# Designed miniproteins, single chains, continued (3), part 57

Each design is a single chain, and the fold is of that chain. pLDDT is the mean over its residues in the fold that is shown.

## One batch from the design tools (miniprotein)

Design m9958
Fold by ESMFold2-Fast:
Structure m9958 (fold): chain A 103 residues (1-103)
Amino acid sequence: MKEVTRLIGLLLRAIGLIIDAELLLKKGDLKGALEAIERALEVIREAKALDPKDPRVLKVAEQLLEVTKKGIKEAEKKGDKKTAEKLKEIEKEIEELIEELRG
């Protein structure tokens, strides 16, 4: 029961961070978007540790992957190579996490 409540709280936090990342990308704040994406990945890793079989963990990880891909395109468009490279590293980590969650 307590673990289910914690899992839901982590998933809601990750969704909030994903929404924040999309808003920051729209504002052109690439650094803020990168930080929000990094925090979302950490929260999703905690959710996976609690229940790797919950389909909501996979769904939120897939949403983070899509925002990260948008972040890469925006960083490349603005010539921010450093942020683009960091986001590409995070993209690989998210893809590995999704593969683990799919089994």
Scores: mean pLDDT 88

Design m9959
Fold by ESMFold2-Fast:
Structure m9959 (fold): chain A 120 residues (1-120)
Amino acid sequence: DAERAARRAAVDAALAGLAELEATEGLRVIRLELSGELTAEKLEEFRRRAEEALERVRELVERGESVVLVIRIDAEATAEQAEELRELVRRLLEEVERIAAGRASGAGVSVFLDITLRAE
């Protein structure tokens, strides 16, 4: 599918730009990824990694450092699993907004979302 290939190329180019900024400017990038068939175990692991990412964002923001949080999801899920994952991402974003509002002159938080959920 040419359209899907073009979208993927655009995302890959954007992420290559982030890697360049991380290497040249010392940009802090935190990555959360989930792919393949969604299982209860993968949801639990993603939740745990999200909590670790939030703690890292908090530490960096409190030190006055700017952070980019990259969330990439390409998963096949039931309607119920997809809803649980959306709720988890929503709560994660609310926590990031709260952290960003709370501290540090000059600190910024940017979020990159690349989410594809497919029906089982």
Scores: mean pLDDT 75

Design m9960
Fold by ESMFold2-Fast:
Structure m9960 (fold): chain A 116 residues (1-116)
Amino acid sequence: SELVAKLIEVLDEATKMLLEGEPVEKILEKLDKRREEILASIEDPEEKQLAADVFDLLKGAVALAHALSKEPVDTAVAGLERLAASVGGLLEGMGLDELAAKFRERVDELIEYYKS
């Protein structure tokens, strides 16, 4: 799906910004801009709502990942593993299996970064 490809690009951009230590407010602002652009490109109301729901999940995930980055490594890793399971499961429930798999892969990258 073209929509899924665009959402994966957004996920990749947000993950890169988190790994580079960008301020969370800047990451959330970028997500809001990408949300406006992507939603404006969608004519189907159901697909537009699906994309909006994904952006709400990604914003929550970024905020939580940022909060976990301030915790001790073991706490951060455990929190990120729960985040991967919960958000990944929600995305699968929405029929977004490829995005769910990519989300888990990006959370694993954050976990490896915190362990190193």
Scores: mean pLDDT 90

Design m9961
Fold by ESMFold2-Fast:
Structure m9961 (fold): chain A 69 residues (1-69)
Amino acid sequence: SAREKAIKEMEERLEKIEKEVTSNLKDPKFQEKIREIAKQALDLVKKGMPVSEAISIFLEKMGELFKKM
């Protein structure tokens, strides 16, 4: 279904972003916060939100997290 494809696309995009960010930031607590934000964004896609919208929310929350550094 379109929803299953959207969930898969979101999972793949989040995994790629997580790998890139965590390769530059080795703080386990920061990595845990990134995973939590990713989980929340994926849950939005599971509830029917388009991948483009969910990724936008993910990036906004990531920006807020980086401001705390």
Scores: mean pLDDT 79

Design m9962
Fold by ESMFold2-Fast:
Structure m9962 (fold): chain A 81 residues (1-81)
Amino acid sequence: MKVVDIQIGESVPIEDGLVLNLPNSDHTFTIVEKNGKRYLVDSEDGTEFNLDNPVSPILTSPNHGFQFKVDKEKKTITLIK
């Protein structure tokens, strides 16, 4: 399991089992693979975001306000807020 301390404006690759530690918080998100599809999962509330077919290029955590930008061409996630 690979863990990354992500900063605002930083991009990380969409890799199975990658754990993102958010800045100034004990809050984490994990990239998980299910049936060939990748999801970003909030470790505190279990909210799941589809990374292969996102409903929006900007993903917003409803309870915490964190925002991620998904770049499908580069296969990266960027923390933007």
Scores: mean pLDDT 80

Design m9963
Fold by ESMFold2-Fast:
Structure m9963 (fold): chain A 66 residues (1-66)
Amino acid sequence: MLSVETVEAIREAGRYAVEKIKDPELRTKAALRASNAAIEAEDAGYTPEEIRQKALEAVDEVIKEG
């Protein structure tokens, strides 16, 4: 199962996406990318802070792509 820190990072990134992205399809895309980024970071042995950073960066990349 995912760590509490990874779940919290995904939840925070989801809230960030809702605040920054008005389009529901882009919000879904951002949430999925953030979840994948957080899970991959945990699997790679990154710290909780790095997992959080990777999740937020994934949302920012979706915003940048439009």
Scores: mean pLDDT 83

Design m9964
Fold by ESMFold2-Fast:
Structure m9964 (fold): chain A 56 residues (1-56)
Amino acid sequence: TEQAAEGARKGGDSGPSGAAASAYEEYKAGLMTKEAMEAAARQTDGEGARAAALAG
């Protein structure tokens, strides 16, 4: 749907700031490893950019 494409653009609003901060808090709480936290933060940045490129 066309709204799905707009949603993909809005996905950038989550940004690495929000998702990376959340992953870091889980890492501090002992809920994930440092490598998992770094992978999540990196994937949020890279995957979001790739998803936007594929949608555009």
Scores: mean pLDDT 58

Design m9965
Fold by ESMFold2-Fast:
Structure m9965 (fold): chain A 65 residues (1-65)
Amino acid sequence: GMEGLELARKLIEKYGSDKVLTLEEARNMLLQVGASDSLAEKVIEELRKQGLKEVTVAQVANLLV
């Protein structure tokens, strides 16, 4: 949705697409740019299902669009 696209842009603009994050850091950054707790949890759960322990900001942003 349009909200997800806006959050994705804010993440990339604020942190840079190539920044490497733990899943905990990714969750906190999603909350800091205005994502709901439920949206942040859904994104982190999807990354966990993929077996990822570290992700880039770009990988997080791609799950929002």
Scores: mean pLDDT 83

Design m9966
Fold by ESMFold2-Fast:
Structure m9966 (fold): chain A 82 residues (1-82)
Amino acid sequence: MRYQLTVLARGGTPEEVAALAREALEQLGAEVLEVKAYDTDPPQAVITAESEVPPQELAEAVRARLEQAGLEVVQVNAIPLR
């Protein structure tokens, strides 16, 4: 299944948010297809990934990884793509 993850976090650059989110997804065996970083407030990363893992579990893994790195997670959404 293909997902789009939208990640909003404070305490790092958009590129750091994207890199940490990518790492969490790859640790779950997800294939990262596209990464976009936006210099918004809060910093935002949008990641497209292919995975058999449920979207809530992908979002939880990303949140946990960002929090472990010392970032304040504002929002993580994983939306199935058709």
Scores: mean pLDDT 86

Design m9967
Fold by ESMFold2-Fast:
Structure m9967 (fold): chain A 55 residues (1-55)
Amino acid sequence: SEKERFKRGLRARAEQYRADGDTELAEQLNAAIEKDMSEEEGYGLLGDAEQRRLA
């Protein structure tokens, strides 16, 4: 489903963050996925994560 594809994308991003040494951020994304967050929440977290990585 579209939601499953979205969650798969978030998991891939979380694994990338973990590989980059951002384990806290990776765990935050994984926790949100397990809580079955909305797409809107997920994209918000990704946006914030990207901003933190660039800062």
Scores: mean pLDDT 71

Design m9968
Fold by ESMFold2-Fast:
Structure m9968 (fold): chain A 84 residues (1-84)
Amino acid sequence: VNELVEEFAEKASKEDQQKFLQTVQQTGKKVEHLHDKVSQGDKEAQSQVLKETSKALEELADSLEDEEASKLLKEIAKKLKELA
């Protein structure tokens, strides 16, 4: 996953990078109530965070005009869903 995120950061426009950061921040806020459970090793909470993040990245990917950036986000989302 980290390698795909780095590739996205290198290939994506500044605008798409900002959209990615906003999406991650908004998703983080949405799942903030799960942070304590994740830190305590709650696998259900961890799975829920991964699923919500995957969904947010898929929705972002569909909104991007850059097909390569969109494809990278979809691959990241797929890997997060597999980890959930």
Scores: mean pLDDT 79

Design m9969
Fold by ESMFold2-Fast:
Structure m9969 (fold): chain A 97 residues (1-97)
Amino acid sequence: SDLEEFRKKFEELKAKVKTKEERILAEMAEAGLALYEKDYETFKEHLRKAIELLAELKDEEKLEKLKEILETLLEEYKDNKELTELLKELLEEIEKL
């Protein structure tokens, strides 16, 4: 499938990641793929890593944008209890920064 081919290419690109900004992009892309695959634990772990890297960069603007994205996902997936609990945990982690 196109998704499997994309995944393989993405793994090759991740091996070449060197900057914190490139790592954030890789972690966010991994989180998006995991969400699409309904792998909510992997989704949480990759978003958490992105949040930690954004905090290290002190990128308050991108942290605020990520918070808005997570709040949008919380509304879109409000009937998915497992995902909403994970999204609330991630939002609390951002708020504590």
Scores: mean pLDDT 83

Design m9970
Fold by ESMFold2-Fast:
Structure m9970 (fold): chain A 60 residues (1-60)
Amino acid sequence: MTKQLGLEGAIYRVKALAYEMEAEYLAKNDPSKTEEIKRLVEEANEYRKKADELDAQIAA
């Protein structure tokens, strides 16, 4: 059972998905913003990594 840590991990996962969706949207609608798209992808990867680390700690 997950509590505070599980909620924190879920929040980071939602943030990662939100940044991924924004990057995908910009890539389709305004691909000229390559630098902005890259930044969003990097932020998504960072939050996903944080969520994975928290999930690993909870699963242990």
Scores: mean pLDDT 78

Design m9971
Fold by ESMFold2-Fast:
Structure m9971 (fold): chain A 74 residues (1-74)
Amino acid sequence: MKTGTFTVTSADPATGLAVGLLEVDGEVRGAMLNARAGSTTGHLHLDETEETLPATHTPAASQLRVGDVATVVY
């Protein structure tokens, strides 16, 4: 289980989709969060490895706006 800091660069709060930069263990990578609107549980898509992983995120994806920071656990 890893914990990362996710900085939002694009968000659709109606759908719960957010795109941004994930920082984990000092490495920064492109990532996407996809969760049901209002949910703190969904999927993390990693651009570098093309992996899709179950993840929890705080705050909920529907509350995320450009420039917001979320904690992601996967």
Scores: mean pLDDT 76

Design m9972
Fold by ESMFold2-Fast:
Structure m9972 (fold): chain A 108 residues (1-108)
Amino acid sequence: SSMQQQIQQQLQQFRVDVKQLRDVIYAQAQLMSPDEIRQRMQEQMDRASQLRKEIKDVQDALEFGKALMTATMWYSALRIREDPSSKLAEEFILELTVLDVGRLVLSL
């Protein structure tokens, strides 16, 4: 249906936005202390928790997903700073989180 096609287009845009945001966050994290990265992660986790309570439609789910992905990216940046060998594992976790957000959106 046209509605399902529109939702798929929104999910594709979400993936593009997430990739751009990841590159920005990883670049910023290189200039920050681990404590500053932890603070940024916590702020986005708190935002995601609030947005989760407000999910009524696809747009709300995508906004929740963006906050959750942002928190996960800060967490991944922190993990990579603590152990650079974890980079591939953290990138895999980010991919799984994108899939979980997609499943949430498609369940609405």
Scores: mean pLDDT 82

Design m9973
Fold by ESMFold2-Fast:
Structure m9973 (fold): chain A 62 residues (1-62)
Amino acid sequence: MTVEEAIERLREALLAKGFSQEDADRAVRTVLAYLDSQGLTEEEKAEELQRIADNVEAEIAG
């Protein structure tokens, strides 16, 4: 999964959880800024974004 695909998945998961578009966009930007500050590779960023999206999706299902 690319970083862009992982971002879209996270955004969709947040919207499904009931976030507004504005809140979802802000959350995605906050996560990206954090991951960028950690010096992660593009592959590591994609993995972390995917893991966060999986957790959000699991929370919706539970």
Scores: mean pLDDT 80

Design m9974
Fold by ESMFold2-Fast:
Structure m9974 (fold): chain A 78 residues (1-78)
Amino acid sequence: MVPEELIKEAAEYLKKHVPEYADKAEEIAKPLVEYAVKHKLNLAGILVAAVEYLLTGELAPLPEEVREALTKILDSLL
């Protein structure tokens, strides 16, 4: 089970940095937090990469497995 507190914190971060997605911030944050927790990844790094992707269409230099997962998550919300 993923802590609701982490999802809320991630959603707040997204609202601050990509306000155009504020209405979907929790929907975006939930799968990102779940992915990070499940795979024991740095959540802050995942959120920064997601913000850059939403703002610029560019992904930060990440392992290809992580890049594929983030793209799939974000595409599922379009």
Scores: mean pLDDT 77

Design m9975
Fold by ESMFold2-Fast:
Structure m9975 (fold): chain A 66 residues (1-66)
Amino acid sequence: GREALERELRRLLAELRLPEDATVEELQAKIAELRQKAQEFPEVAHEAERGIALAERAIALRRELE
C-alpha cells in the first residue's frame, strides 16, 4: 500500500543523503551530479551508478505517490 511505498522512498532518500521532502527536480539534479562525478572520477563510478539507480527508483516512487 501507500505506506510501504512511502517507507521505501524515505529509505532511498536517506541512503542518497537527501531530505524526506526532496522533489523529483532535486532527484534529477542529483542524478546529473552523480553522472558528472563518474565521468570526472572513474574510481567512484560504481558508487555513482548505484546512487543513480537509487535516485531513479525514488523518482518512480515519488511519481506513483502523486
Scores: mean pLDDT 85

Design m9976
Fold by ESMFold2-Fast:
Structure m9976 (fold): chain A 91 residues (1-91)
Amino acid sequence: DEEAARRVEEAGRHAVEGGAEAEKTGDAKGVARGVGGALRAIGEALGAGLEGKADEGAIRAAEEAARRGREEGGSIGAAGGEGAVNTLRAL
C-alpha cells in the first residue's frame, strides 16, 4: 500500500525533524542531545524500511530509543520515539 509507505516516510521525517529541533533548541545537556540523536537514528531506520531494508534490529532500536526517551522524562523524545515505533510496526 503506497499510502501506508507515505505515512511511514512522513513519520520518519517528523522523527528526524523533532530530533534536530531538540538538539538545536534544547540546552546543551547530554540527555537532550542523546534523545535528539536517537530520534534521528529512528528516522533514518524508517527511511531504510521504505527501501525494504528495515529488519527486526531496526524496530528494536526504535523501541529502545522510545523507552529511553520515556525514562529520561523527555516529552519530545518520548513522543517522537513512540510515533516512530508505531510506524515501523505498521510496516
Scores: mean pLDDT 55

Design m9977
Fold by ESMFold2-Fast:
Structure m9977 (fold): chain A 80 residues (1-80)
Amino acid sequence: SAEEKKKIVEEAKEKIEKINDELNKEIDEVYKELMAKLEAGEISLEEFSAKLKEKVDELTEEARKKIEKIREEALKKLKE
């Protein structure tokens, strides 16, 4: 039914929003940790930039894969 399809979409949306919230928190944490190291002189500006990019790319890719799985599961349920 249309109502059941709406529930599947809403459930997938909530799961995706949770993953995006967790991604944003993780990125903020990495940024703060690297900024603290930069300000303490423990890493160079070049190292800061490289490490930030590497960690953001890693976290974003992990979140993307989780979101794709949620979308695939929702699409399979919608096609039933």
Scores: mean pLDDT 88

Design m9978
Fold by ESMFold2-Fast:
Structure m9978 (fold): chain A 71 residues (1-71)
Amino acid sequence: SKELEKSIALARWLAETTEILFQLKQGKISLEEAKAKLDELTKKYIAKFPEEAEFLQKTRDKTIADLEKLS
């Protein structure tokens, strides 16, 4: 079903987001690189599910804001 496919895709998006944050925590990438990777990842999933654009953009913006507070 489309709903199942969307749920699986959102789970993958969360896993990829977590990997980026984990690399940042380990010092393998800079804060600037993490922001760029999160932006590109978000755009990739919006292209697949345009109906989720507002949710994905809001979640990206909150994640970036939280990361900036750590600087």
Scores: mean pLDDT 84

Design m9979
Fold by ESMFold2-Fast:
Structure m9979 (fold): chain A 72 residues (1-72)
Amino acid sequence: NKEQLAADVRGLLERREELLELARSSDVRKAVAAEIQAVALDWGVSQAELSEEEREEAERLVREVLEAARKA
């Protein structure tokens, strides 16, 4: 299960631009969906076995998505 969580986190990192575009959307439903994904990513990072670099990137992505969604 920890390995699956790590794979899920890596999958979200690969779709970083997609998540940021959703978060910056003027469509409230898309912004909310991005915020939900960011919260799930934050939890996944806390539970998964990740490299230091992967963890840092994921934490940065969470911050960027939440900040963008809150501005929308």
Scores: mean pLDDT 78

Design m9980
Fold by ESMFold2-Fast:
Formats: structure tokens, sequence, C-alpha cells
Structure m9980 (fold): chain A 96 residues (1-96)
């Protein structure tokens, strides 16, 4: 039905908007903190994620923050675009 198709499109739009908000928030916070990922410390990575969660950031923002701190901006942007493409692919599959 048209109503079902619209709900699927709206859900995909909401998911993309959530990703874009979390990514922007992670980039802005990383610019503010200047955080660099320690080369060998999983405990430091976990502590940094916990700090963001304790400050009220979403789990998605915390994951993107660590991703941005782990990779150069071009590679991190490629990962983000791949995630959005995956959601759009799921939307297309659900509309079939």
Amino acid sequence: SAARREKIREEARRRIEELERAWKEAKEYLRKTGYRLPSKSLDAIRAEKKRLLDQGFSPLTAEFYVTLASFDDDFADDIFEALKAMIRGIERAELR
C-alpha cells in the first residue's frame, strides 16, 4: 500500500538523519577535544567511549568519535558514506 511505502521511506529517512546528526556531533566534538587514538590501548578507547556516554552522547556518536580518531578524514568519510548506502539499500529491498 502507499501508506506502507511511505512508512518505509520515512523510517529510512529518520535513520539517515540520525547517522548524519551523530556524525556531525562526533566531528564537532573531536575538533574541540583534539583526541588522538592511543596506538595500543583498548582500555583507553573504552574509557573515551564511556566518557561520551556519561556526558549524554548517543552510542552512535561515541562509535563515530572513535572511528574519526582512528582514521584519516577521507577514510572515515568513506566509512560513513558506506553506512548511509547500506541503509538506502535496505530501504530499496523493503520497497520491493
Scores: mean pLDDT 80

Design m9981
Fold by ESMFold2-Fast:
Structure m9981 (fold): chain A 116 residues (1-116)
Amino acid sequence: MLKLPAELRELALSEDEEVRYEAIQKLLELLKDEDLEVRLAAVEALGEILEYLSKQGEEYVPEVLSLIEALTLIAKVEEDEEVVEKIKEVLEKLLKSKNPEVVEAAKEALKEIEES
C-alpha cells in the first residue's frame, strides 16, 4: 500500500492553505517518481483533490487551474500509457464542473495532450 500519496491526499484537502499547497507540491513531485505505482497513486490522489476543490467556492479556482496545467505538462512527458490515460480521465471528470473556467481549462488540457 502506497502510504505517502494517501497521506498527502488527506493533507491536500486541508482548509489551511499552506498545508494544502505543500501537500499538492509533494504530490506533483511524485508524478516524476521512478516507480510506476507511485506515479499512478499520485495521479489518483490529485484527481480526488481536483474533484473536491472544483466543487468548492470561486476562491479555489486558481488552485484548480494551476493543477490542470501541471497535469497537462506531466502527461506530455510521461512515457507510460496507463499514467497518461489516468491523467486524461481526471481531466475528463472536470468537464462536468459547474465552473466554466475549469471546464475550458480541462478542454484545452485534453487537446494539448492529444496533440503531443
Scores: mean pLDDT 80

Design m9982
Fold by ESMFold2-Fast:
Structure m9982 (fold): chain A 76 residues (1-76)
Amino acid sequence: FLDELLDPSIPTWKEIKAKATEEEYQEILDLQREIARLQGKANLAKRNGDTEAYEKLQKEIDELEKKIQELVDKIF
């Protein structure tokens, strides 16, 4: 990774769906569903000025994003 664009973004859903097994794809969907739930809570904390709650939720989201990255690495 000699690229300035070092982003741990997962590949597009189209690419994942094309390469993943049904089980691998379902695991990623379950993790994305959990991230969406936590993002909702984080947005609420941000609106209320609750920096502590926002930071905690962002950390949990980052951990789930990392787990998706591990699954993607297994697929690709």
Scores: mean pLDDT 74

Design m9983
Fold by ESMFold2-Fast:
Structure m9983 (fold): chain A 102 residues (1-102)
Amino acid sequence: MREIYEEALRTIEEALAAARAMIEAAKAGDVLKFIGHTLAVIGEILELEELAKKLPEEVQKLVQEVIEALRAAVRAAMAGDFAAAEAALARAEEAAARLREL
């Protein structure tokens, strides 16, 4: 359990960093960086979905909240709604903070 939990926390931190870089690349109009960071976020979401299945229900609920917020950030960034993308990233960061308190 502890090793899977620590792996989930590491994956979340990597996903949050990639999502932030994705939003900044989109704002800058850097299409190649935007694509690269978006693929990184999607890859981390897929890894988190696999890790969540191996975690206790309380932890799994918080990981799913992070996943949903990251998906919302990707959709908003792709639509050019940077305010919605930043709000979604903030929700993901809040869920990650609650997860670290467990």
Scores: mean pLDDT 88

Design m9984
Fold by ESMFold2-Fast:
Structure m9984 (fold): chain A 55 residues (1-55)
Amino acid sequence: MQELREQARKVMDENVKLLLQIFRDKNPSESLIDQANEKSKQFAELMRKLRELRA
């Protein structure tokens, strides 16, 4: 459980940085958008696993 929480925090932090970059650029590259989408998917999967562990 602790490992999943730490991974979720790290992925969330990285995703926030990517989103801030996208918002500031206004015309972000597809690469940045793809990276943000991948981080969002990773975060959602980690949150789903944490939910399963609590159930």
Scores: mean pLDDT 75

Design m9985
Fold by ESMFold2-Fast:
Structure m9985 (fold): chain A 77 residues (1-77)
Amino acid sequence: SKIEELEKEFERVVAEAERLAREQGNKEALLEVQIIEGLALIGIGVGKLIKDEEFKLKMLEKYLRQAKELLEELKEK
């Protein structure tokens, strides 16, 4: 499903960003990754509670975008 694909992509992007931030000693970026992951977990959790797959999808897309933006910024440094 699209949700399952986005969840797997989000996990990969977050893992890459966390690894790269750690390798660079970039504590601020590491905290930003953790904030994005936490917010995604809250948004997904709310979607599950209200049984709204569309809301869950939108939250995944939103935080995946933010995680990808952070990862690209880390790759440029």
Scores: mean pLDDT 85

Design m9986
Fold by ESMFold2-Fast:
Structure m9986 (fold): chain A 61 residues (1-61)
Amino acid sequence: GPALEARRAAIIARAQALIAAHRDTDPEVSAAAQKIIDALRAHPDNEVVLDLAERELAELE
């Protein structure tokens, strides 16, 4: 639904910002953020994947 789509878009935007910030300085953080984006795009309607992505992204920030 719209709320889940908004949460997913917000996490993807945050992950993309983290990739841009760390791409050249910490490629491991950039790679981890990219995996989060890939998982969300592979499972767009899976709330469990969304909740795990939010937790993993918070640990990288």
Scores: mean pLDDT 82

Design m9987
Fold by ESMFold2-Fast:
Structure m9987 (fold): chain A 110 residues (1-110)
Amino acid sequence: MLTPAEAREDVRVAEELVRQARAEKDVSKAASLLAAAGIYASIARLSGLEKEAKRVMGEVADVSGDLHRAQGDLEEAVKHYERAAEYYKESGDEKAAEEARKKAEEVRKE
């Protein structure tokens, strides 16, 4: 649906929104930024940038896991980290996938 240039711009917007979410102290605002990032990444994926979009979807899930972990919602944190690992693996980022799996394992031991 998007041109390749528009899809690539949506990936960049999603990456910027994830960076803003990481710096955001308000949990509700951080969650809104992550939701927006997920929408931009999903549109880019549907427009043919599957690998780049899945990497950003992994980042969205990873930061969502960090937010749930910080709130003490450990079960949800594990689910988000496992989802992040799947997206990272599908994007070809095996290192990020392994780091997300380790975060899930660490939370399971808490």
Scores: mean pLDDT 86

Design m9988
Fold by ESMFold2-Fast:
Structure m9988 (fold): chain A 79 residues (1-79)
Amino acid sequence: SETIEKINEILAETQKEIKKLLEQGDEKGALQVAIEALDKIIELVKEHLEKNPNDPLKEEYERFIAELEKEKEELRKLL
């Protein structure tokens, strides 16, 4: 899936940037990068569902979005 490939690319780039920021002692910057990555992934999943409204995994994807939104809010509390 092109969507899964894009998500994997975002995760790989995000992990590299977070590692770099943490090595520099920039914990807040690392949190912000993580939050931005979650926003990008949420958007990609939402776009996938808009293009595939009858996807048999729709409910699972909607739960995944809800879980990512919750994780994003928890990370924001640490800023």
Scores: mean pLDDT 87

Design m9989
Fold by ESMFold2-Fast:
Structure m9989 (fold): chain A 111 residues (1-111)
Amino acid sequence: SATAEIARLGDEAVRAWRSGNLDAVREATQRIADALAREVGPDARAHSVVLDGTPESIEEARRAVEELRPGDVLAIFSYNAEQLARELAAKVEAEHPDAHVFMLSAAGADR
């Protein structure tokens, strides 16, 4: 059920991005994090970031990584910033090994 929910939310995020509705992208990405956090446990916090390569999105991502606790989930939606998203995920795996990262790209090629 969680796999099917995440797949639907991922499709929703990509469709929202294609239509230029970035608020819907943020909402769908957060809902992916929420669905994954439910599978981890009741104390897991759900974090989400939309990375577009702007200084603002990079700073938001940096703060999200700093706030991670063991068991937390970070969902990353990226467009025009897929390499930066991969570097961020690698940093989380190295510095927060007990946290979980989910990555989704608007391009689809970097998933």
Scores: mean pLDDT 84

Design m9990
Fold by ESMFold2-Fast:
Structure m9990 (fold): chain A 96 residues (1-96)
Amino acid sequence: SKEEVAKAVKEAEKYAEKFREEMKDASKEEILEAFDKEMDKLLSQIKDPILKKVAEILRDTTLEELRKAKTKEEAIELAAESLYFMRASLLVQQAK
């Protein structure tokens, strides 16, 4: 439902913001490791094979972009945006 999608988006926003706060003082390497670990947790919860494949591609693409990030702040934002999208997608799938 539209209401369930709105709830999923808000929960995903909180999840991404929590990642930003936790990574505020982290190194770029620690941000990469934390992102990969969080993405593994999300991937383990995906039952839909199409969403799982999309999530795996998003993980690989984001990890590559994180390695290229010139600042720690850029790395945090790239990781948080990827985690937001994946968390929102998972929650919307679970709300069906």
Scores: mean pLDDT 85

Design m9991
Fold by ESMFold2-Fast:
Structure m9991 (fold): chain A 66 residues (1-66)
Amino acid sequence: MKDKQEELEKLKKTEDKMIAGIEKYEDDDAVKKKRIARIKQGVIFKRGQIEGLPVDEIKKRIAEAS
Protein backbone atom coordinates (compact mmCIF):
# COMPACT_ATOMS: atom_id res chain seq x y z
CA MET A 1 0.00 0.00 0.00
CA LYS A 2 1.13 3.58 -0.60
CA ASP A 3 2.10 5.61 2.47
CA LYS A 4 -1.16 7.37 3.41
CA GLN A 5 0.70 9.87 5.62
CA GLU A 6 2.89 10.98 2.68
CA GLU A 7 -0.18 11.42 0.44
CA LEU A 8 -1.99 13.42 3.16
CA GLU A 9 1.04 15.71 3.65
CA LYS A 10 1.28 16.30 -0.13
CA LEU A 11 -2.46 17.10 -0.24
CA LYS A 12 -2.09 19.58 2.67
CA LYS A 13 0.81 21.37 0.92
CA THR A 14 -1.24 21.59 -2.30
CA GLU A 15 -4.24 23.01 -0.38
CA ASP A 16 -2.06 25.61 1.41
CA LYS A 17 -0.41 26.67 -1.88
CA MET A 18 -3.76 27.06 -3.70
CA ILE A 19 -5.33 29.05 -0.84
CA ALA A 20 -2.24 31.30 -0.55
CA GLY A 21 -2.46 32.03 -4.30
CA ILE A 22 -6.13 33.01 -4.02
CA GLU A 23 -5.46 35.22 -0.96
CA LYS A 24 -2.54 36.93 -2.74
CA TYR A 25 -4.21 37.61 -6.13
CA GLU A 26 -7.98 37.84 -5.46
CA ASP A 27 -9.26 41.25 -4.25
CA ASP A 28 -12.99 40.36 -4.12
CA ASP A 29 -13.75 38.89 -0.69
CA ALA A 30 -16.93 37.09 -1.89
CA VAL A 31 -15.09 35.46 -4.84
CA LYS A 32 -12.13 34.62 -2.55
CA LYS A 33 -14.42 32.90 0.00
CA LYS A 34 -16.21 30.92 -2.75
CA ARG A 35 -12.93 29.75 -4.37
CA ILE A 36 -11.41 28.75 -1.01
CA ALA A 37 -14.59 26.82 -0.10
CA ARG A 38 -14.37 24.86 -3.41
CA ILE A 39 -10.72 23.99 -2.72
CA LYS A 40 -11.58 22.83 0.82
CA GLN A 41 -14.43 20.62 -0.46
CA GLY A 42 -12.13 18.99 -3.04
CA VAL A 43 -9.44 18.44 -0.40
CA ILE A 44 -11.96 16.82 2.01
CA PHE A 45 -13.09 14.43 -0.75
CA LYS A 46 -9.51 13.50 -1.75
CA ARG A 47 -8.41 13.18 1.90
CA GLY A 48 -11.34 10.84 2.60
CA GLN A 49 -10.35 8.67 -0.37
CA ILE A 50 -6.71 8.50 0.82
CA GLU A 51 -7.83 7.59 4.37
CA GLY A 52 -10.28 4.97 3.00
CA LEU A 53 -13.33 6.57 4.59
CA PRO A 54 -16.87 5.40 3.67
CA VAL A 55 -18.76 7.58 1.16
CA ASP A 56 -21.27 8.65 3.87
CA GLU A 57 -18.47 9.96 6.13
CA ILE A 58 -16.88 11.86 3.21
CA LYS A 59 -20.28 13.43 2.37
CA LYS A 60 -20.75 14.47 6.01
CA ARG A 61 -17.32 16.14 6.14
CA ILE A 62 -17.99 18.01 2.86
CA ALA A 63 -21.37 19.21 4.20
CA GLU A 64 -19.71 20.46 7.42
CA ALA A 65 -17.21 22.49 5.32
CA SER A 66 -19.91 24.07 3.07
Scores: mean pLDDT 77

Design m9992
Fold by ESMFold2-Fast:
Structure m9992 (fold): chain A 72 residues (1-72)
Amino acid sequence: MEEKRREMLKEELAREGLPVTSDDPDELIDQLVAHRLEKEKAIIDQLYPDSLKDIALKNLEKRFEEERLRLR
């Protein structure tokens, strides 16, 4: 079961265009979540007014922290 989980994470990383450099599922999860978080932060920086960016970023970071915990 753990081997299937590693293969799924490697496939998701490859789909996102990221290099698969580790066989540790925790490292693969951290890399995938970090990449997605940075993409979402860039969208907030582009689309949100300065007065709302702080709240939007805090909500985004909380959401990705919850996702990381869910994947582990």
Scores: mean pLDDT 75

